# Ledger of designs, part 110: designed miniproteins, single chains, continued (2)

Each design is a single chain, and the fold is of that chain. pLDDT is the mean over its residues in the fold that is shown.

## One batch from the design tools (miniprotein)

Design m7821
Fold by ESMFold2-Fast:
Structure m7821 (fold): chain A 70 residues (1-70)
Amino acid sequence: GPLIEEISRIAREMEELYEQALAEGDEEKAAKIKELLEQMEREVTRALAQGDEQRALEIARELLEKAKAL
């Protein structure tokens, strides 16, 4: 559904930020984004397993904003 599609889009955007940080040689930024990606996978998967798509989307959005602020 639309919420799952948005979560997938956010995950892709975070992966792109990670790849960009690696390409720029910013190892510290890349490491922080990787930790946020791992947190997102864990917490979003847990929320989706509980049927809470709204919470999953909120978690994904929060972590993407943290990645963008790096």
Scores: mean pLDDT 89

Design m7822
Fold by ESMFold2-Fast:
Structure m7822 (fold): chain A 88 residues (1-88)
Amino acid sequence: SATVEKMAQLSQELKKYAEDKAKEVLDKVGGEIGKEAAQQIHGYASQASRKAGEAAMEGEEKLPEALQALEEAKKQIEKVAKEALEKA
């Protein structure tokens, strides 16, 4: 359905955003701090993408929660990246 396709697209966009941010912290910070931040960034993206996919399968009533989870994950990714970069 169009809804499932849209959720898949948003999840892919979040994963790409996480990949870009993880690469930035690895390149600019490095070491254990950069590696730990990159791992957390990928974790947030993976968890939110999974929840969004599950919610899309459960029906329209779960779509607001799925969208919120993706947005919250993006904010957490931004926070983790910013905090790691401030230590560079």
Scores: mean pLDDT 83

Design m7823
Fold by ESMFold2-Fast:
Structure m7823 (fold): chain A 95 residues (1-95)
Amino acid sequence: MEATLYAPAKKGSKVTVKVRVENGKATVELSHPATGQPVATVEVENGEGEITLDADLPDGAMVKVTVRAEEPGKVTVEVYSDGKLLAKAEIELEP
């Protein structure tokens, strides 16, 4: 299963993606807003992971976060910029 989140960044702010996986496995990919290309990927199994895009982003730059749930379980993804929650997704896969 795959979900995509879009979050507007604030100029000069870092974008942080936090991932929590309960009883499963997920891969989270962050794409650079200027190029659309993947710049960071984290794989999380029964735990927590974090990706930070440390770039000078223009106001309103749309950061794309792709979440792939690989195994049954619950995946929570939160996207932050300048300490503010911009987007959140919860994915639950049944066995």
Scores: mean pLDDT 74

Design m7824
Fold by ESMFold2-Fast:
Structure m7824 (fold): chain A 77 residues (1-77)
Amino acid sequence: SEEIKEKIKKLAEAVKDPSLYGILLKLYETDEEKKKKIEEILETFEKDEEEGKKLALEFLVELGIEEIKEGVEKRLG
């Protein structure tokens, strides 16, 4: 889907983080739950650029917290 790639690219350019494009595209193609969240972020970005950017950054923080949580769970049991 060229339309979705273009939307993700515009979002990545707006937040000035080229790594965001690769991260969001991979999750969009490989994770059905994250895909729905990404679609919500993209819809918000089209309506309100600043709010969409905020949601994208909050989503990246959430992904980082998930990674930390998984690491803690592996350490504790």
Scores: mean pLDDT 78

Design m7825
Fold by ESMFold2-Fast:
Structure m7825 (fold): chain A 104 residues (1-104)
Amino acid sequence: MMSLDELIEGLASLSDDEADAMVRMMLGVGNTFEDPKVKELGKQIAALYGQLIAKAKAGDVQGVKDTLQQISDLYDQMASHSEDPQAKQNLQQIADRYRQQAES
């Protein structure tokens, strides 16, 4: 598993253009869902990705952990609203990954 320090270093090394592209990509993914509640959760996740990168650049380790936990919680909520078993499983795996990073 990637260490928290490696994750923070990787996020902190992103250029402003790369950070903006990542947030826009996450917004685009949310917009592919038909459920308005899933779309709203996707927008919240995209905003948290922006916060995650900003906290990593600031060296705020606790802020990174707190943001990873919030991202995990939103992916869990997104999974709970998905009726597609494959999408639900994929979203749950993403949530679990972010939770593990927050706990390390």
Scores: mean pLDDT 79

Design m7826
Fold by ESMFold2-Fast:
Structure m7826 (fold): chain A 82 residues (1-82)
Amino acid sequence: METVRLAVEEEGVFDSVEKAREAAELAREYAALAAAHPGVLEARLETRVEPVGDKARLTLRLELVVDPAAWAAAPPVAIPAR
């Protein structure tokens, strides 16, 4: 079956390195939930936290390999609400 490779890259500036690390941890939790979906064959999350003065920049890169037929057939995954 044909698979689809998706890549998403996001950046955010946070008030502190601590807040950026909290956001990275939440992103890792969500990536783990996505990886548990039957339609997801591979999931890879890269996080990078860089100090920017008194603030911090967080870069996230998520790569997924998805089977579209298995994704469409599976029930929706439950994701924790913020």
Scores: mean pLDDT 76

Design m7827
Fold by ESMFold2-Fast:
Structure m7827 (fold): chain A 74 residues (1-74)
Amino acid sequence: DLVERARAAKTADEAIDAARRAAEQAKKKGRGIEADSALGMALISRGVGRATGDEEFGTRMAREQAVRAAEIAE
């Protein structure tokens, strides 16, 4: 389950990996643009965590976007 994998992400990098996997599945359904938008937001979330030193916040936000990408893929 793509949504379960996204929710299980413990780091921003794991969340981004989950979002990338979801985006590939969404492309097969013609929803690649929406899923790529969520992937982009996950990448921005990692950047915000790094810039602010709040890795927990960055990971949480990236995870939320990875879940969004997974929901688009389903």
Scores: mean pLDDT 84

Design m7828
Fold by ESMFold2-Fast:
Structure m7828 (fold): chain A 67 residues (1-67)
Amino acid sequence: MKEELDKEIDIGVAEIAAAVSLVAAKRNPTKEVIDEALKMIDELSKKYPGAKDIFDETKKKLEELRK
């Protein structure tokens, strides 16, 4: 089922993006790095809407790493 496969892909992309962005932000917690990570997650959430909840949670965690 294509719809089911698309959702699994969306979730996979969201989990990888979350891991990469959160590791980058924790390693270098500058406003610039966090803003770049937030922009990336926002753009990906528009392309992979099946994982919106994961992207929203990731953005929340990135915002909490802000000053």
Scores: mean pLDDT 78

Design m7829
Fold by ESMFold2-Fast:
Structure m7829 (fold): chain A 74 residues (1-74)
Amino acid sequence: LSEEAKKKALEYLGKAGKATSNPEAQRYLAAAALYALQGDKERALEYLEKAIEATSDPEAIKYAEKAKEAVEEG
């Protein structure tokens, strides 16, 4: 991942985490952030998808999807 893509993904991951009260989704978002920082694009995307499936909060889903897009572009 590029440095710019990591920064953008982490910003959206933070917003997604604040928007959800689901602890399972929060754990998946944290895992996605760790893998994104390590440059592990495949695992970052896997955990982002799990986070989206774990929450019904539309704002959290929106930001998680933006984080996924940033990781895919990077």
Scores: mean pLDDT 85

Design m7830
Fold by ESMFold2-Fast:
Structure m7830 (fold): chain A 67 residues (1-67)
Amino acid sequence: MSELDTLSEAGRIAAEISRDLPREERQRAAMLAVNTAYKALQEGKSKDEALKLAEEKAKEAAKEAKK
């Protein structure tokens, strides 16, 4: 799995988490998740850790959007 595959998975996870949100909020969650995964990979974290951080960030963004 390449860096691109990891970023693609982060986007997919964020899309699933934010599925019921308006388009703008879905795009924001995806952007935050992908950026979080990218930063984690740049810091030398594993793919699994990067995806976990992306999922947590997407969930946080979704909760903020519902408040």
Scores: mean pLDDT 80

Design m7831
Fold by ESMFold2-Fast:
Structure m7831 (fold): chain A 118 residues (1-118)
Amino acid sequence: MLTDSEKLLKQYLEKLLGVKISDEDFQKLLLEVLSKYRDDIVDLYFLLTHVLGSEEAVKLLAEAIVTGDEALVDEIVDLTLEKFPSAAELIPDRARMRAIVRDFVDTLRKLVEEYLKK
């Protein structure tokens, strides 16, 4: 089942791309991306709690996925640190935090592009 913020991410992606994606299909795409981090519990927890758990972050995330704009990745990191200062205790290296967000964006972007070719 999609959380409210994951549902919002789907809605923003649909609006930006002019497409419709079922909740079931979108959940499968998210689980495929998140499974990439199954051996990196800290990275997975960060993504689930601080990025996908934030309504403000998911709007920027959707825009970053559609545009590939690197500046939006930096905005997501800055917003996350502002809203959740504890994220810096979980991942003290800002460059690592940025790399996790960027890798998530790039991976989901590829999966969405492949899905839309069907």
Scores: mean pLDDT 82

Design m7832
Fold by ESMFold2-Fast:
Formats: C-alpha cells, sequence, structure tokens
Structure m7832 (fold): chain A 91 residues (1-91)
C-alpha cells in the first residue's frame, strides 16, 4: 500500500545518516588505492549525481523526500571532498 511504502521510506530516512557515514568511510579507505584516472572518473560521476540531486531538491515538495535529498547532497559533497583530497595527494 501507499502507507506501507511511506513507512518504509521513513525507516530508510532514519537509516540514511549511518549509511552515508559508512559510505564516506569506505570511500576514504579506498580512494588512496585508486589510480588518477579512476579518481577523476569517480569525481566526475559524483559531481554529476550531486547536480541531479540539487535539481531534484529544487523541484521536490514532499518534506520527507526533501530531507532525504538534503542528506544525500551532504553525502555527495563529502565524497567529492574525499576524492579531491586523494587526487591532490597524487599530484
Amino acid sequence: SMEQRREEARRALAELPAYLAALAAYVAETAPKLSREQLERALAATEAELAELRARLAAETDPEVREALRLAIAGAERLIAILRAALAAQA
């Protein structure tokens, strides 16, 4: 049902910060092991995803979806910072 999907979305929203923190930790661990080409591709992909998330947030009216998008945007910005730092360390 629509109500059951809403309850599942609320659970996902509650779990999202922990998931994003774990993802950032994983990327921080793996990024130094990647080649420059792999880092540049990952950075470009993450920047494209960030642009899509920002566009989605600008059009979104549902408060729970807006909160999820804000968390996802913050997560993507953290990943971009990690990837840029790893790329700079290889310069």
Scores: mean pLDDT 85

Design m7833
Fold by ESMFold2-Fast:
Structure m7833 (fold): chain A 95 residues (1-95)
Amino acid sequence: EIEERIKKLAKELGLSEEYVEDLLNYYKKTVPEEEAKYLTLVVLEILWLRANSPASNPLRTDLEVLEALKEEYKKRNDKKLLEAVEKLIKELEEE
């Protein structure tokens, strides 16, 4: 399920399988493989939202995109994606 979502979204974004594997391997350095898949999906959804943001309401910062995804995942009741997006928000705030 999660792997199919990643592949579909990456294909819609025109991203290579190599790029997706690089993202997965990056997150696997700090989290278990299952969590790395959710973090990878969040990154792909960030890229999708930026590409598809309307000119009247553009998402301008990484934090704004992540906050928008956080609200979306709350509405979906997707706890694993919510945890992944909250982790990425925390990492950006600590930079």
Scores: mean pLDDT 74

Design m7834
Fold by ESMFold2-Fast:
Structure m7834 (fold): chain A 80 residues (1-80)
Amino acid sequence: SKVEELMKEFEKKYKEILEEMKKETDVEKVRKLFEEFKEYAKEVQEEVEKLGSKEEVIEFNKKILEMLKEAEELLIEKLE
């Protein structure tokens, strides 16, 4: 499905950004990567809401919340 494709592309991009955040030592750059991820997540969420069923939208929103939490926790760990 189109939603399944969007979710897979999003997951791939998420992993790439998360790995960049892990490797980055400059907190300001980590913050920019986190902001980039939030913006990207919002764009994909809007597209899923247009294309997906109610069940797909709920499932995707749950995944986005979990991923945002993980990325935010990583940013907090980088702040000293």
Scores: mean pLDDT 83

Design m7835
Fold by ESMFold2-Fast:
Structure m7835 (fold): chain A 59 residues (1-59)
Amino acid sequence: SVELEASKSDDPEVKKLLEELQDLSVEILAAAVAKDQERIDELEEEIKELIKRLEELLK
């Protein structure tokens, strides 16, 4: 999985994106607890964009 490969990378760009992904994961959990579906959808799109950037770096 992209996240697992990224976690083993020494690239500071990859590390930065992983930290952003972790922050978004915390926010999506908070939105899920609040049952804010619109916020969840927005955060899910942001996570998808970060994963795409991570895939490009791991190419």
Scores: mean pLDDT 78

Design m7836
Fold by ESMFold2-Fast:
Structure m7836 (fold): chain A 84 residues (1-84)
Amino acid sequence: LVEELKKKIEEFLTALANKDYEKAIELIEEVTELALKLIKENTPEGLKAVKEALAALKNVAENSPSPEVSKKAAEAAKKIEKAL
């Protein structure tokens, strides 16, 4: 799960670099689901990975040139932060 979340964040950042915004939006949903599952498991490793994913989503929400990606990243970050 921790490795899966890290891999999904890497894929998300790669999709953004390639301007594949459709794939980036799908990956935001997958990242959100994995983060919420890790929060429920409440392990130190899982929570650290979630906080790293949250930081990445917040950065994308503020800096993405795509308004749709920015909005989805902001919504995902808020949902994850509320669950923490």
Scores: mean pLDDT 82

Design m7837
Fold by ESMFold2-Fast:
Structure m7837 (fold): chain A 62 residues (1-62)
Amino acid sequence: GGESAAEAARRAAERGDADGAGAAAKVQMLHSGPEGGERAAREAATGGPEAGEAAKIGMLQS
C-alpha cells in the first residue's frame, strides 16, 4: 500500500516541505512506477492542495 507515502506527501505539501514530499513520493514511485511517484513529488514540492490530492489519488490507484 501507499497510504503512508501519500499521507506524508500531502502533509509535506501543506507545510511546504519539498524534502519530505520528495521522500514520500519516492516511496510511492517504488510501488506505482516512476512517473506516478515523481509527478506526485514535484507537485507536492510546489506546496499546493492539488499536490496532496494527486498523491491521495495515486495511493487509491496503486
Scores: mean pLDDT 58

Design m7838
Fold by ESMFold2-Fast:
Structure m7838 (fold): chain A 77 residues (1-77)
Amino acid sequence: AREHIERGGRLLHQERYEEALEELERAAELLKDSPLSDRVAVIQGLRELRELLERSNVPNREELLARVDELIARMRE
């Protein structure tokens, strides 16, 4: 989980948003049965990705934003 979160952050810095989302989705899946405290790092990464996507001009921005928002909602439960 930590490795996926760390790699996701690195990919965000490189503007590789779809790959960053894939790494955060993997971390979320690994932590789905974990306490909320462990899931907070993934939620923070997803919030950073969402903010960057809103300022980006990538062709599939709306699709990626929808995926991020759904995953954040799921991880909060």
Scores: mean pLDDT 77

Design m7839
Fold by ESMFold2-Fast:
Structure m7839 (fold): chain A 95 residues (1-95)
Amino acid sequence: LLEKVKKAIDEVFKELTERQAEELVAMGASPEYARERAERDQKVLKDMFLKAAEEAIKAGKTTVEEILEYVRQKLSKYFNPEKVAELVEKIREKI
């Protein structure tokens, strides 16, 4: 179960990293700078999502829905709640 959630998180953040890099290139950044910047920016948020999912399991969450709801609630304290909800929904769609 946790492995499926982690894989979905990896897939969503890979897509976000690629999109941010493309947007930076469209704004005149070099492909190398765009990739490094996007990877750096997305890694912090991705790592927080992965850690929250692991904490959900330790807290006794046993379903995808329970894990994702735990992640949503925890990260909404640090980031825009609407954006967190959007990312959680994208992760659910990959499972």
Scores: mean pLDDT 85

Design m7840
Fold by ESMFold2-Fast:
Structure m7840 (fold): chain A 67 residues (1-67)
Amino acid sequence: LSPEVVAEVLRAAKEGMDLADKTGIDPVEAIIEALRRRAEELRSQGKTDLADEVEKVAANIEAELAG
Protein backbone atom coordinates (compact mmCIF):
# COMPACT_ATOMS: atom_id res chain seq x y z
CA LEU A 1 0.00 0.00 0.00
CA SER A 2 1.32 3.44 -0.94
CA PRO A 3 1.37 6.15 1.79
CA GLU A 4 -1.39 8.02 -0.08
CA VAL A 5 -3.67 4.96 -0.10
CA VAL A 6 -2.94 4.35 3.60
CA ALA A 7 -3.89 7.97 4.41
CA GLU A 8 -7.21 7.66 2.54
CA VAL A 9 -7.96 4.30 4.20
CA LEU A 10 -7.28 5.76 7.67
CA ARG A 11 -9.49 8.76 6.91
CA ALA A 12 -12.33 6.50 5.71
CA ALA A 13 -11.89 4.23 8.76
CA LYS A 14 -12.24 7.25 11.07
CA GLU A 15 -15.39 8.40 9.21
CA GLY A 16 -16.81 4.86 9.25
CA MET A 17 -16.13 4.42 12.96
CA ASP A 18 -17.76 7.79 13.72
CA LEU A 19 -20.83 6.75 11.68
CA ALA A 20 -21.00 3.37 13.47
CA ASP A 21 -20.74 5.08 16.87
CA LYS A 22 -23.58 7.51 16.01
CA THR A 23 -25.91 4.99 14.30
CA GLY A 24 -25.06 1.63 15.91
CA ILE A 25 -24.35 -0.09 12.58
CA ASP A 26 -21.51 -2.61 12.22
CA PRO A 27 -18.14 -0.78 12.23
CA VAL A 28 -16.70 -2.91 9.39
CA GLU A 29 -19.74 -2.28 7.15
CA ALA A 30 -19.49 1.45 7.98
CA ILE A 31 -15.79 1.48 7.04
CA ILE A 32 -16.48 -0.32 3.72
CA GLU A 33 -19.22 2.24 2.94
CA ALA A 34 -16.90 5.15 3.81
CA LEU A 35 -14.12 3.72 1.60
CA ARG A 36 -16.48 3.33 -1.38
CA ARG A 37 -17.86 6.84 -0.89
CA ARG A 38 -14.32 8.25 -0.76
CA ALA A 39 -13.33 6.36 -3.94
CA GLU A 40 -16.25 8.00 -5.81
CA GLU A 41 -15.20 11.43 -4.49
CA LEU A 42 -11.63 10.84 -5.69
CA ARG A 43 -12.89 9.78 -9.14
CA SER A 44 -14.97 12.96 -9.41
CA GLN A 45 -11.75 14.91 -8.69
CA GLY A 46 -9.87 13.11 -11.50
CA LYS A 47 -7.76 11.05 -9.06
CA THR A 48 -8.70 7.79 -10.78
CA ASP A 49 -5.63 5.73 -9.80
CA LEU A 50 -5.99 6.62 -6.12
CA ALA A 51 -9.76 5.96 -6.29
CA ASP A 52 -9.13 2.50 -7.81
CA GLU A 53 -6.69 1.59 -5.02
CA VAL A 54 -9.10 2.75 -2.28
CA GLU A 55 -11.93 0.73 -3.89
CA LYS A 56 -9.65 -2.35 -4.02
CA VAL A 57 -9.08 -2.02 -0.25
CA ALA A 58 -12.87 -1.96 0.32
CA ALA A 59 -13.33 -4.99 -1.97
CA ASN A 60 -10.52 -6.90 -0.20
CA ILE A 61 -12.07 -6.26 3.24
CA GLU A 62 -15.47 -7.43 1.93
CA ALA A 63 -13.91 -10.56 0.35
CA GLU A 64 -12.09 -11.48 3.59
CA LEU A 65 -15.40 -11.28 5.48
CA ALA A 66 -17.10 -13.50 2.86
CA GLY A 67 -14.32 -16.12 3.17
Scores: mean pLDDT 81

Design m7841
Fold by ESMFold2-Fast:
Structure m7841 (fold): chain A 80 residues (1-80)
Amino acid sequence: SMIDAMLASFKLLLDHFRETESEENFKELVLDIVRQLMRWAKAHLSEEEVRELAERILEYLEKHYPEVVEEVKKVIEEVL
């Protein structure tokens, strides 16, 4: 699905930035990527697909990058 492809790309980008960036820059990049991704999704996907994408992003981040979860939730709420 489109959502699976988007999430695969998102995960690859985050893994890359975690290795190449400072902790502060990594957090800012994650927030910016999520904002852009959710804005695109809101414009092009159904409400159900947008909700699914948001839930799957948060699930991934809670498992792998829990330190960014609270700020990512705020970004998602801001866009939606």
Scores: mean pLDDT 87

Design m7842
Fold by ESMFold2-Fast:
Structure m7842 (fold): chain A 88 residues (1-88)
Amino acid sequence: SKELLEKALEYLEKAIEAAKKGDAESAKRYAEQALEYLKQLPETNLEAQLAIEGVEAAIEALKKGDLETAIRELEGAKQLVERALEEL
């Protein structure tokens, strides 16, 4: 669904912004929201499945206070979601 991908993208952008500001708690909450939207997509959406893995890795990095790794993983997930939107 285009709407689910657009919502995931919105929350990934918010998570990246929060992480870049050093707000790991807000970044984690936004990443968890993005994950909820991505998990509603069909398993046949391979870009969305790879984005889920990236967001889960980012959440683990945020739990450890590793903002640099979290930002990298979230930006990777964002690129995958943008790719999935281009295929619609």
Scores: mean pLDDT 88

Design m7843
Fold by ESMFold2-Fast:
Structure m7843 (fold): chain A 70 residues (1-70)
Amino acid sequence: SEFEKYKKELLERVKKELDAATSEDQFNEVLQKMEKEADEIAEKYGFEKGKELLTELWSLYVDKRTEKLA
């Protein structure tokens, strides 16, 4: 439950940052931040939880980047 709450809040935060991004450099900055967050979750909750979070973040990232830059 704690992990699920954190994941929801993080996805909402990343979505807002991606919605504000207007350049490849800004998208790359958000991507690096997402990877750091996923690594931190892997350290705290284990590899499987980190991979689950990274997969969801990556899907959100690809969708938003494609919408705005591709």
Scores: mean pLDDT 81

Design m7844
Fold by ESMFold2-Fast:
Structure m7844 (fold): chain A 107 residues (1-107)
Amino acid sequence: SMKEELERGVLLGVTQISLSAFLHTFQSLYEKTGDPVAAEAAELLRKTIDRLADLEQRESPISEYIQVLEETREQLRRLRERADPELRAELDAAIQTIDIIIQKFRE
């Protein structure tokens, strides 16, 4: 339906904006601190954004978006284990945001 297409488009847009905001946050933290974990988080989000854009261009099923987001969430959790408290707070925020987005895609 048109309503379902609109709701999906809005969710895709919110996902892209949210991931881009966290990418900027991790890039800024890397510039401020030189922390290689912040650089790895930024690169992970850049790759995730590119993967999601490719899926959108291919009109891929929602299951493939969920898989990319679940893989990204797991990699962010691994980075969290190596992170200092400041970076850990931002990684936790990114993980929580991805969890919410995954739940919305499953609705």
Scores: mean pLDDT 89

Design m7845
Fold by ESMFold2-Fast:
Structure m7845 (fold): chain A 63 residues (1-63)
Amino acid sequence: MEEEIEREVRIALALLMAAIAKTNGDPRADEVQRHADRAIEAVKAGNWEEADKHFARARELLR
């Protein structure tokens, strides 16, 4: 049950990061979206380490 809640939170964070990049007209918005999509896929597969890697990259691009 905790794993399901954690999955939903991480998916929401990935979607939020992609939305922020698009709203700001960031030329890297497509790259942020790519990492967000990969993070969501990793979360759904239970690959938390891979998901965290993609979250870190997306956050780096948003700085």
Scores: mean pLDDT 77

Design m7846
Fold by ESMFold2-Fast:
Structure m7846 (fold): chain A 79 residues (1-79)
Amino acid sequence: KLQARLYFNLGVLSFNDGNIKEAEKNFRKAIELGEQVGDYEVQGDAYLGLSFIYQVRGELELAEKHYKLGMKNLQKVVK
């Protein structure tokens, strides 16, 4: 749980710094670790981060897919 959240935070920092490839890598790791420990909140947040990266790159189909995955994970947290 803690490691997944740390990778998510690193992804946000990388994204804000304009380092899109590092942001993607860190969001991917946050999802992987979040899946291993059942942390739906970190998974949802990281999927939304990936969705925005794909939107910035013009990959709209991947952006939509990841947005839906993010919302689905966040719904598990919010009941």
Scores: mean pLDDT 82

Design m7847
Fold by ESMFold2-Fast:
Structure m7847 (fold): chain A 58 residues (1-58)
Amino acid sequence: MIDEMVQAILAGDWDAARKALQQVQDQAMKLFQQGKVDEAQQLVREAQRAAAEALAQV
């Protein structure tokens, strides 16, 4: 999920990157609905950090 997003960004595959980001958002929403708010927030934060790191390498 996050790794797939990073790989897509590094490859310049923006369609795959957008799809992977959507999967991260869907998983975070699922965790939020399960009452796992802290886990959902951590997932979003980790995804944002990973995306920023990948974009810095391009």
Scores: mean pLDDT 81

Design m7848
Fold by ESMFold2-Fast:
Structure m7848 (fold): chain A 71 residues (1-71)
Amino acid sequence: SKEDLEYLKELLSSYPEVLSLEDLNDLLSSIENEEAKLMLQEAVLRITREKGKVPETISKEELLKELEKLV
C-alpha cells in the first residue's frame, strides 16, 4: 500500500545511500508491519532477479524504484 511505501521511505532515510546485506537484515528486523516487510522482501527479490545473483550491496534508489512498482 502507499502507507507501507511511505513507512519504508522514512525507515530508509536513516540508512546510507548504499545498503550492505547487514544493513538490509537490520532494516528487515526493525519492521513490525508484516505487509511492509513482505513489500521490502519482494523489492529485494526483484533486484536479485535483475542482477542474476544476490548483490553484496543495494542502493536506496534501486530499492525505492522497485518498492514504487509494488504500489
Scores: mean pLDDT 81

Design m7849
Fold by ESMFold2-Fast:
Structure m7849 (fold): chain A 93 residues (1-93)
Amino acid sequence: AADAAVEAVENAGGKALRELRQKALDSKTIEEVKKYFEEARKKADEYVAQIGAALASLTPEEAARRVALYRTQFDGAIKRWEEEAIKKVKEKE
């Protein structure tokens, strides 16, 4: 049950973050790229909180460990995507 709830949040979060990534890649300025990734970080915070709520049936220690892993995955992906989008904008200049 908890894993199914987490999977649903991951699917919704992944879709939303991919849509923001695409908008950033289609951006013409570094300022637009940063705007979309600021929105992506805010959404990642919301999805990590939802995952934490879905894991409330686990022990506090196990829930905290899993939340930290998801946090690291979202933050790492967003950082890499932002760097990629900034590079593409610079290549178009």
Scores: mean pLDDT 80

Design m7850
Fold by ESMFold2-Fast:
Structure m7850 (fold): chain A 98 residues (1-98)
Amino acid sequence: KQEEALRKLTESLRQLVEAMVAARKKDEETARLLAEAGALVDEARGYVLSGKQVKKALELAREGRRKAAEGLSKFDEKKAEEITKQLEEAIRLIEEVL
């Protein structure tokens, strides 16, 4: 379960980085929101990997999902749906290990 949660967070982070790089060319505000979302997801991934402070990982993943949705909703609606669903799955998996 920890491995699956880590895999989902890693995939979400990869997609957020790709979206951020694309956004930097067109919308600096969106790129900043996606960078913030990525940082939150990466920190959550660190806590999941360590197996410590899983509640902190959950909080960070939820905030990362919120920031990702905010940034992507105006930039790329399809990517918003993909990334937010991946983060929802990761959040569910983290909740299962609490």
Scores: mean pLDDT 81

Design m7851
Fold by ESMFold2-Fast:
Structure m7851 (fold): chain A 94 residues (1-94)
Amino acid sequence: SVLEELKELRKELDELFRELLRASPEEVPAITARIREVFERMLELIKKLPEEEKKRELDSLRGFVDFLADVFRDNPVVQAMTAEIRAMLDEAEA
């Protein structure tokens, strides 16, 4: 199901977050690119959901992006990625 696929992608996202916490500066761009790809796949799946579930899933992803931006406040590569993802979320809610 779409929800099961989203659950697996969320697990991948959580693993990438843990990788990002342990990453050297040189590793950060590759990890942030993978996080962006996971978000793009999640957004394609969310488009298939009924409006009420779509809104709940988008709100959940927005919360995660806000958490990432807060944890990595001083990391400009992560800040750039979170700004791009926020723009994608805004477009998906339109």
Scores: mean pLDDT 87

Design m7852
Fold by ESMFold2-Fast:
Structure m7852 (fold): chain A 63 residues (1-63)
Amino acid sequence: PSPAETLQAVGTHELTRAVKEGASEEELERAREGLRDGLIAEGLSPQQAEDLANAALEKALAA
């Protein structure tokens, strides 16, 4: 997989673990922002990175 695909998978897993461990809303938002910034660094547009980071958090909260 690409570096961006690897970041998305790892970030989604980490957010899911954080939710299960009872992380605060502020901690979850920092983790989401970290994933977004990492995706931008790997060459995604800011909009694509924001959409993917939001999707990862929504998936984590739904799990």
Scores: mean pLDDT 85

Design m7853
Fold by ESMFold2-Fast:
Structure m7853 (fold): chain A 74 residues (1-74)
Amino acid sequence: MSREEIRAEIRRLARERGLALSEEDVEALTEFLMRHPEVSAELALDVMARRGLAPEELLGYSAEEILEGRIPRR
């Protein structure tokens, strides 16, 4: 998937989940997903919505922690 496709997917999923993302947040998430293709945009945004995480907070976790759901509730 291209960088532009990932960026568009992030925006679509954020809108579907009621997440307010800045342009900078979308860019940071796109960079992360480009580096970690094992993490899908759907998974990243689902985790953010379910755990109430800001993009900056999610990006503090490793790809493995996100994949395994080892993200604390608070």
Scores: mean pLDDT 76

Design m7854
Fold by ESMFold2-Fast:
Formats: C-alpha cells, sequence, structure tokens
Structure m7854 (fold): chain A 80 residues (1-80)
C-alpha cells in the first residue's frame, strides 16, 4: 500500500467513525479506543513516509473528533 493509499484509508476511517459518533451508533469508550488506534496509525505513517502535511491534516481531524467525544462523555457522566 502506498503512502497516499494509507493516508486515504485513515481519512476514510476517521469519516466513518465521526458518522458513527454523531449518530450515536458507537459508545464513547469504543470511539476513544478507535481514535487512539487511528492516531497511532497516523504517527506510523509520518515516521515511515515523512509526509508531515498528510499526518498534520489527519491528526487535526482526529483531534477535533476526540475533543467532541471527550466533551460528550463528560457531559453524560455529569448527569449521574
Amino acid sequence: MSAEERAAAIEERIRELEKLVKEGKISNEEALEELDRLEAEVERLRAETGDTAAATRLLASIGVLEIYVIVKKKEEEAKK
């Protein structure tokens, strides 16, 4: 798999995860675990390919979704 194909695959996985999170089809814990795996995959991509632009873009997308999940989880826990 090329660097471009790997970046595209990660981006697609981020989009699918965002859809599942926003539709409430995945738990906050499952979403955070998948985001952690995606972040590790992006760091591996950057280390292996040196494509800092793709890695930065993907990490930004992951970070935005992670903040959304963390805030949602914290608000849900505050209702207990």
Scores: mean pLDDT 81

Design m7855
Fold by ESMFold2-Fast:
Structure m7855 (fold): chain A 98 residues (1-98)
Amino acid sequence: MKEEFEVELDGAVVAIALATYLVIARRTGSLSKEEIDGLERALDLVVEGINTRDPEKFREAAELARKLAENSTDPEVKAFLKRIAERIEEVAERLEKL
C-alpha cells in the first residue's frame, strides 16, 4: 500500500537525520559520550523498527530521544531532539494503524 511505503520512507528520513546529527556531533565534540551513545542506540532502534515493522522499537527510540532532550543543556540540541522524538512517535502511530 502507498501508506506503508510512506511510513517506511518517514522512518528512513528520521534514521538519516539521526545519523547525520551523530556524525556532526562526533566531529564537533559538542556532545558528551553518554549523549553520543544514547543517539547511537536511538538510531539502532529506528533501523530495527524499519526492518521488523515493530512500532514498539520506534516508541523506545522516541522515549530515548526525549530523555536525551531533557538532559541536554544546549537549547538547539534540546529542540532538535524533541522534534525528532515527535517524528519517531508519529512513525510508530502510523505503522500501528497499517
Scores: mean pLDDT 80

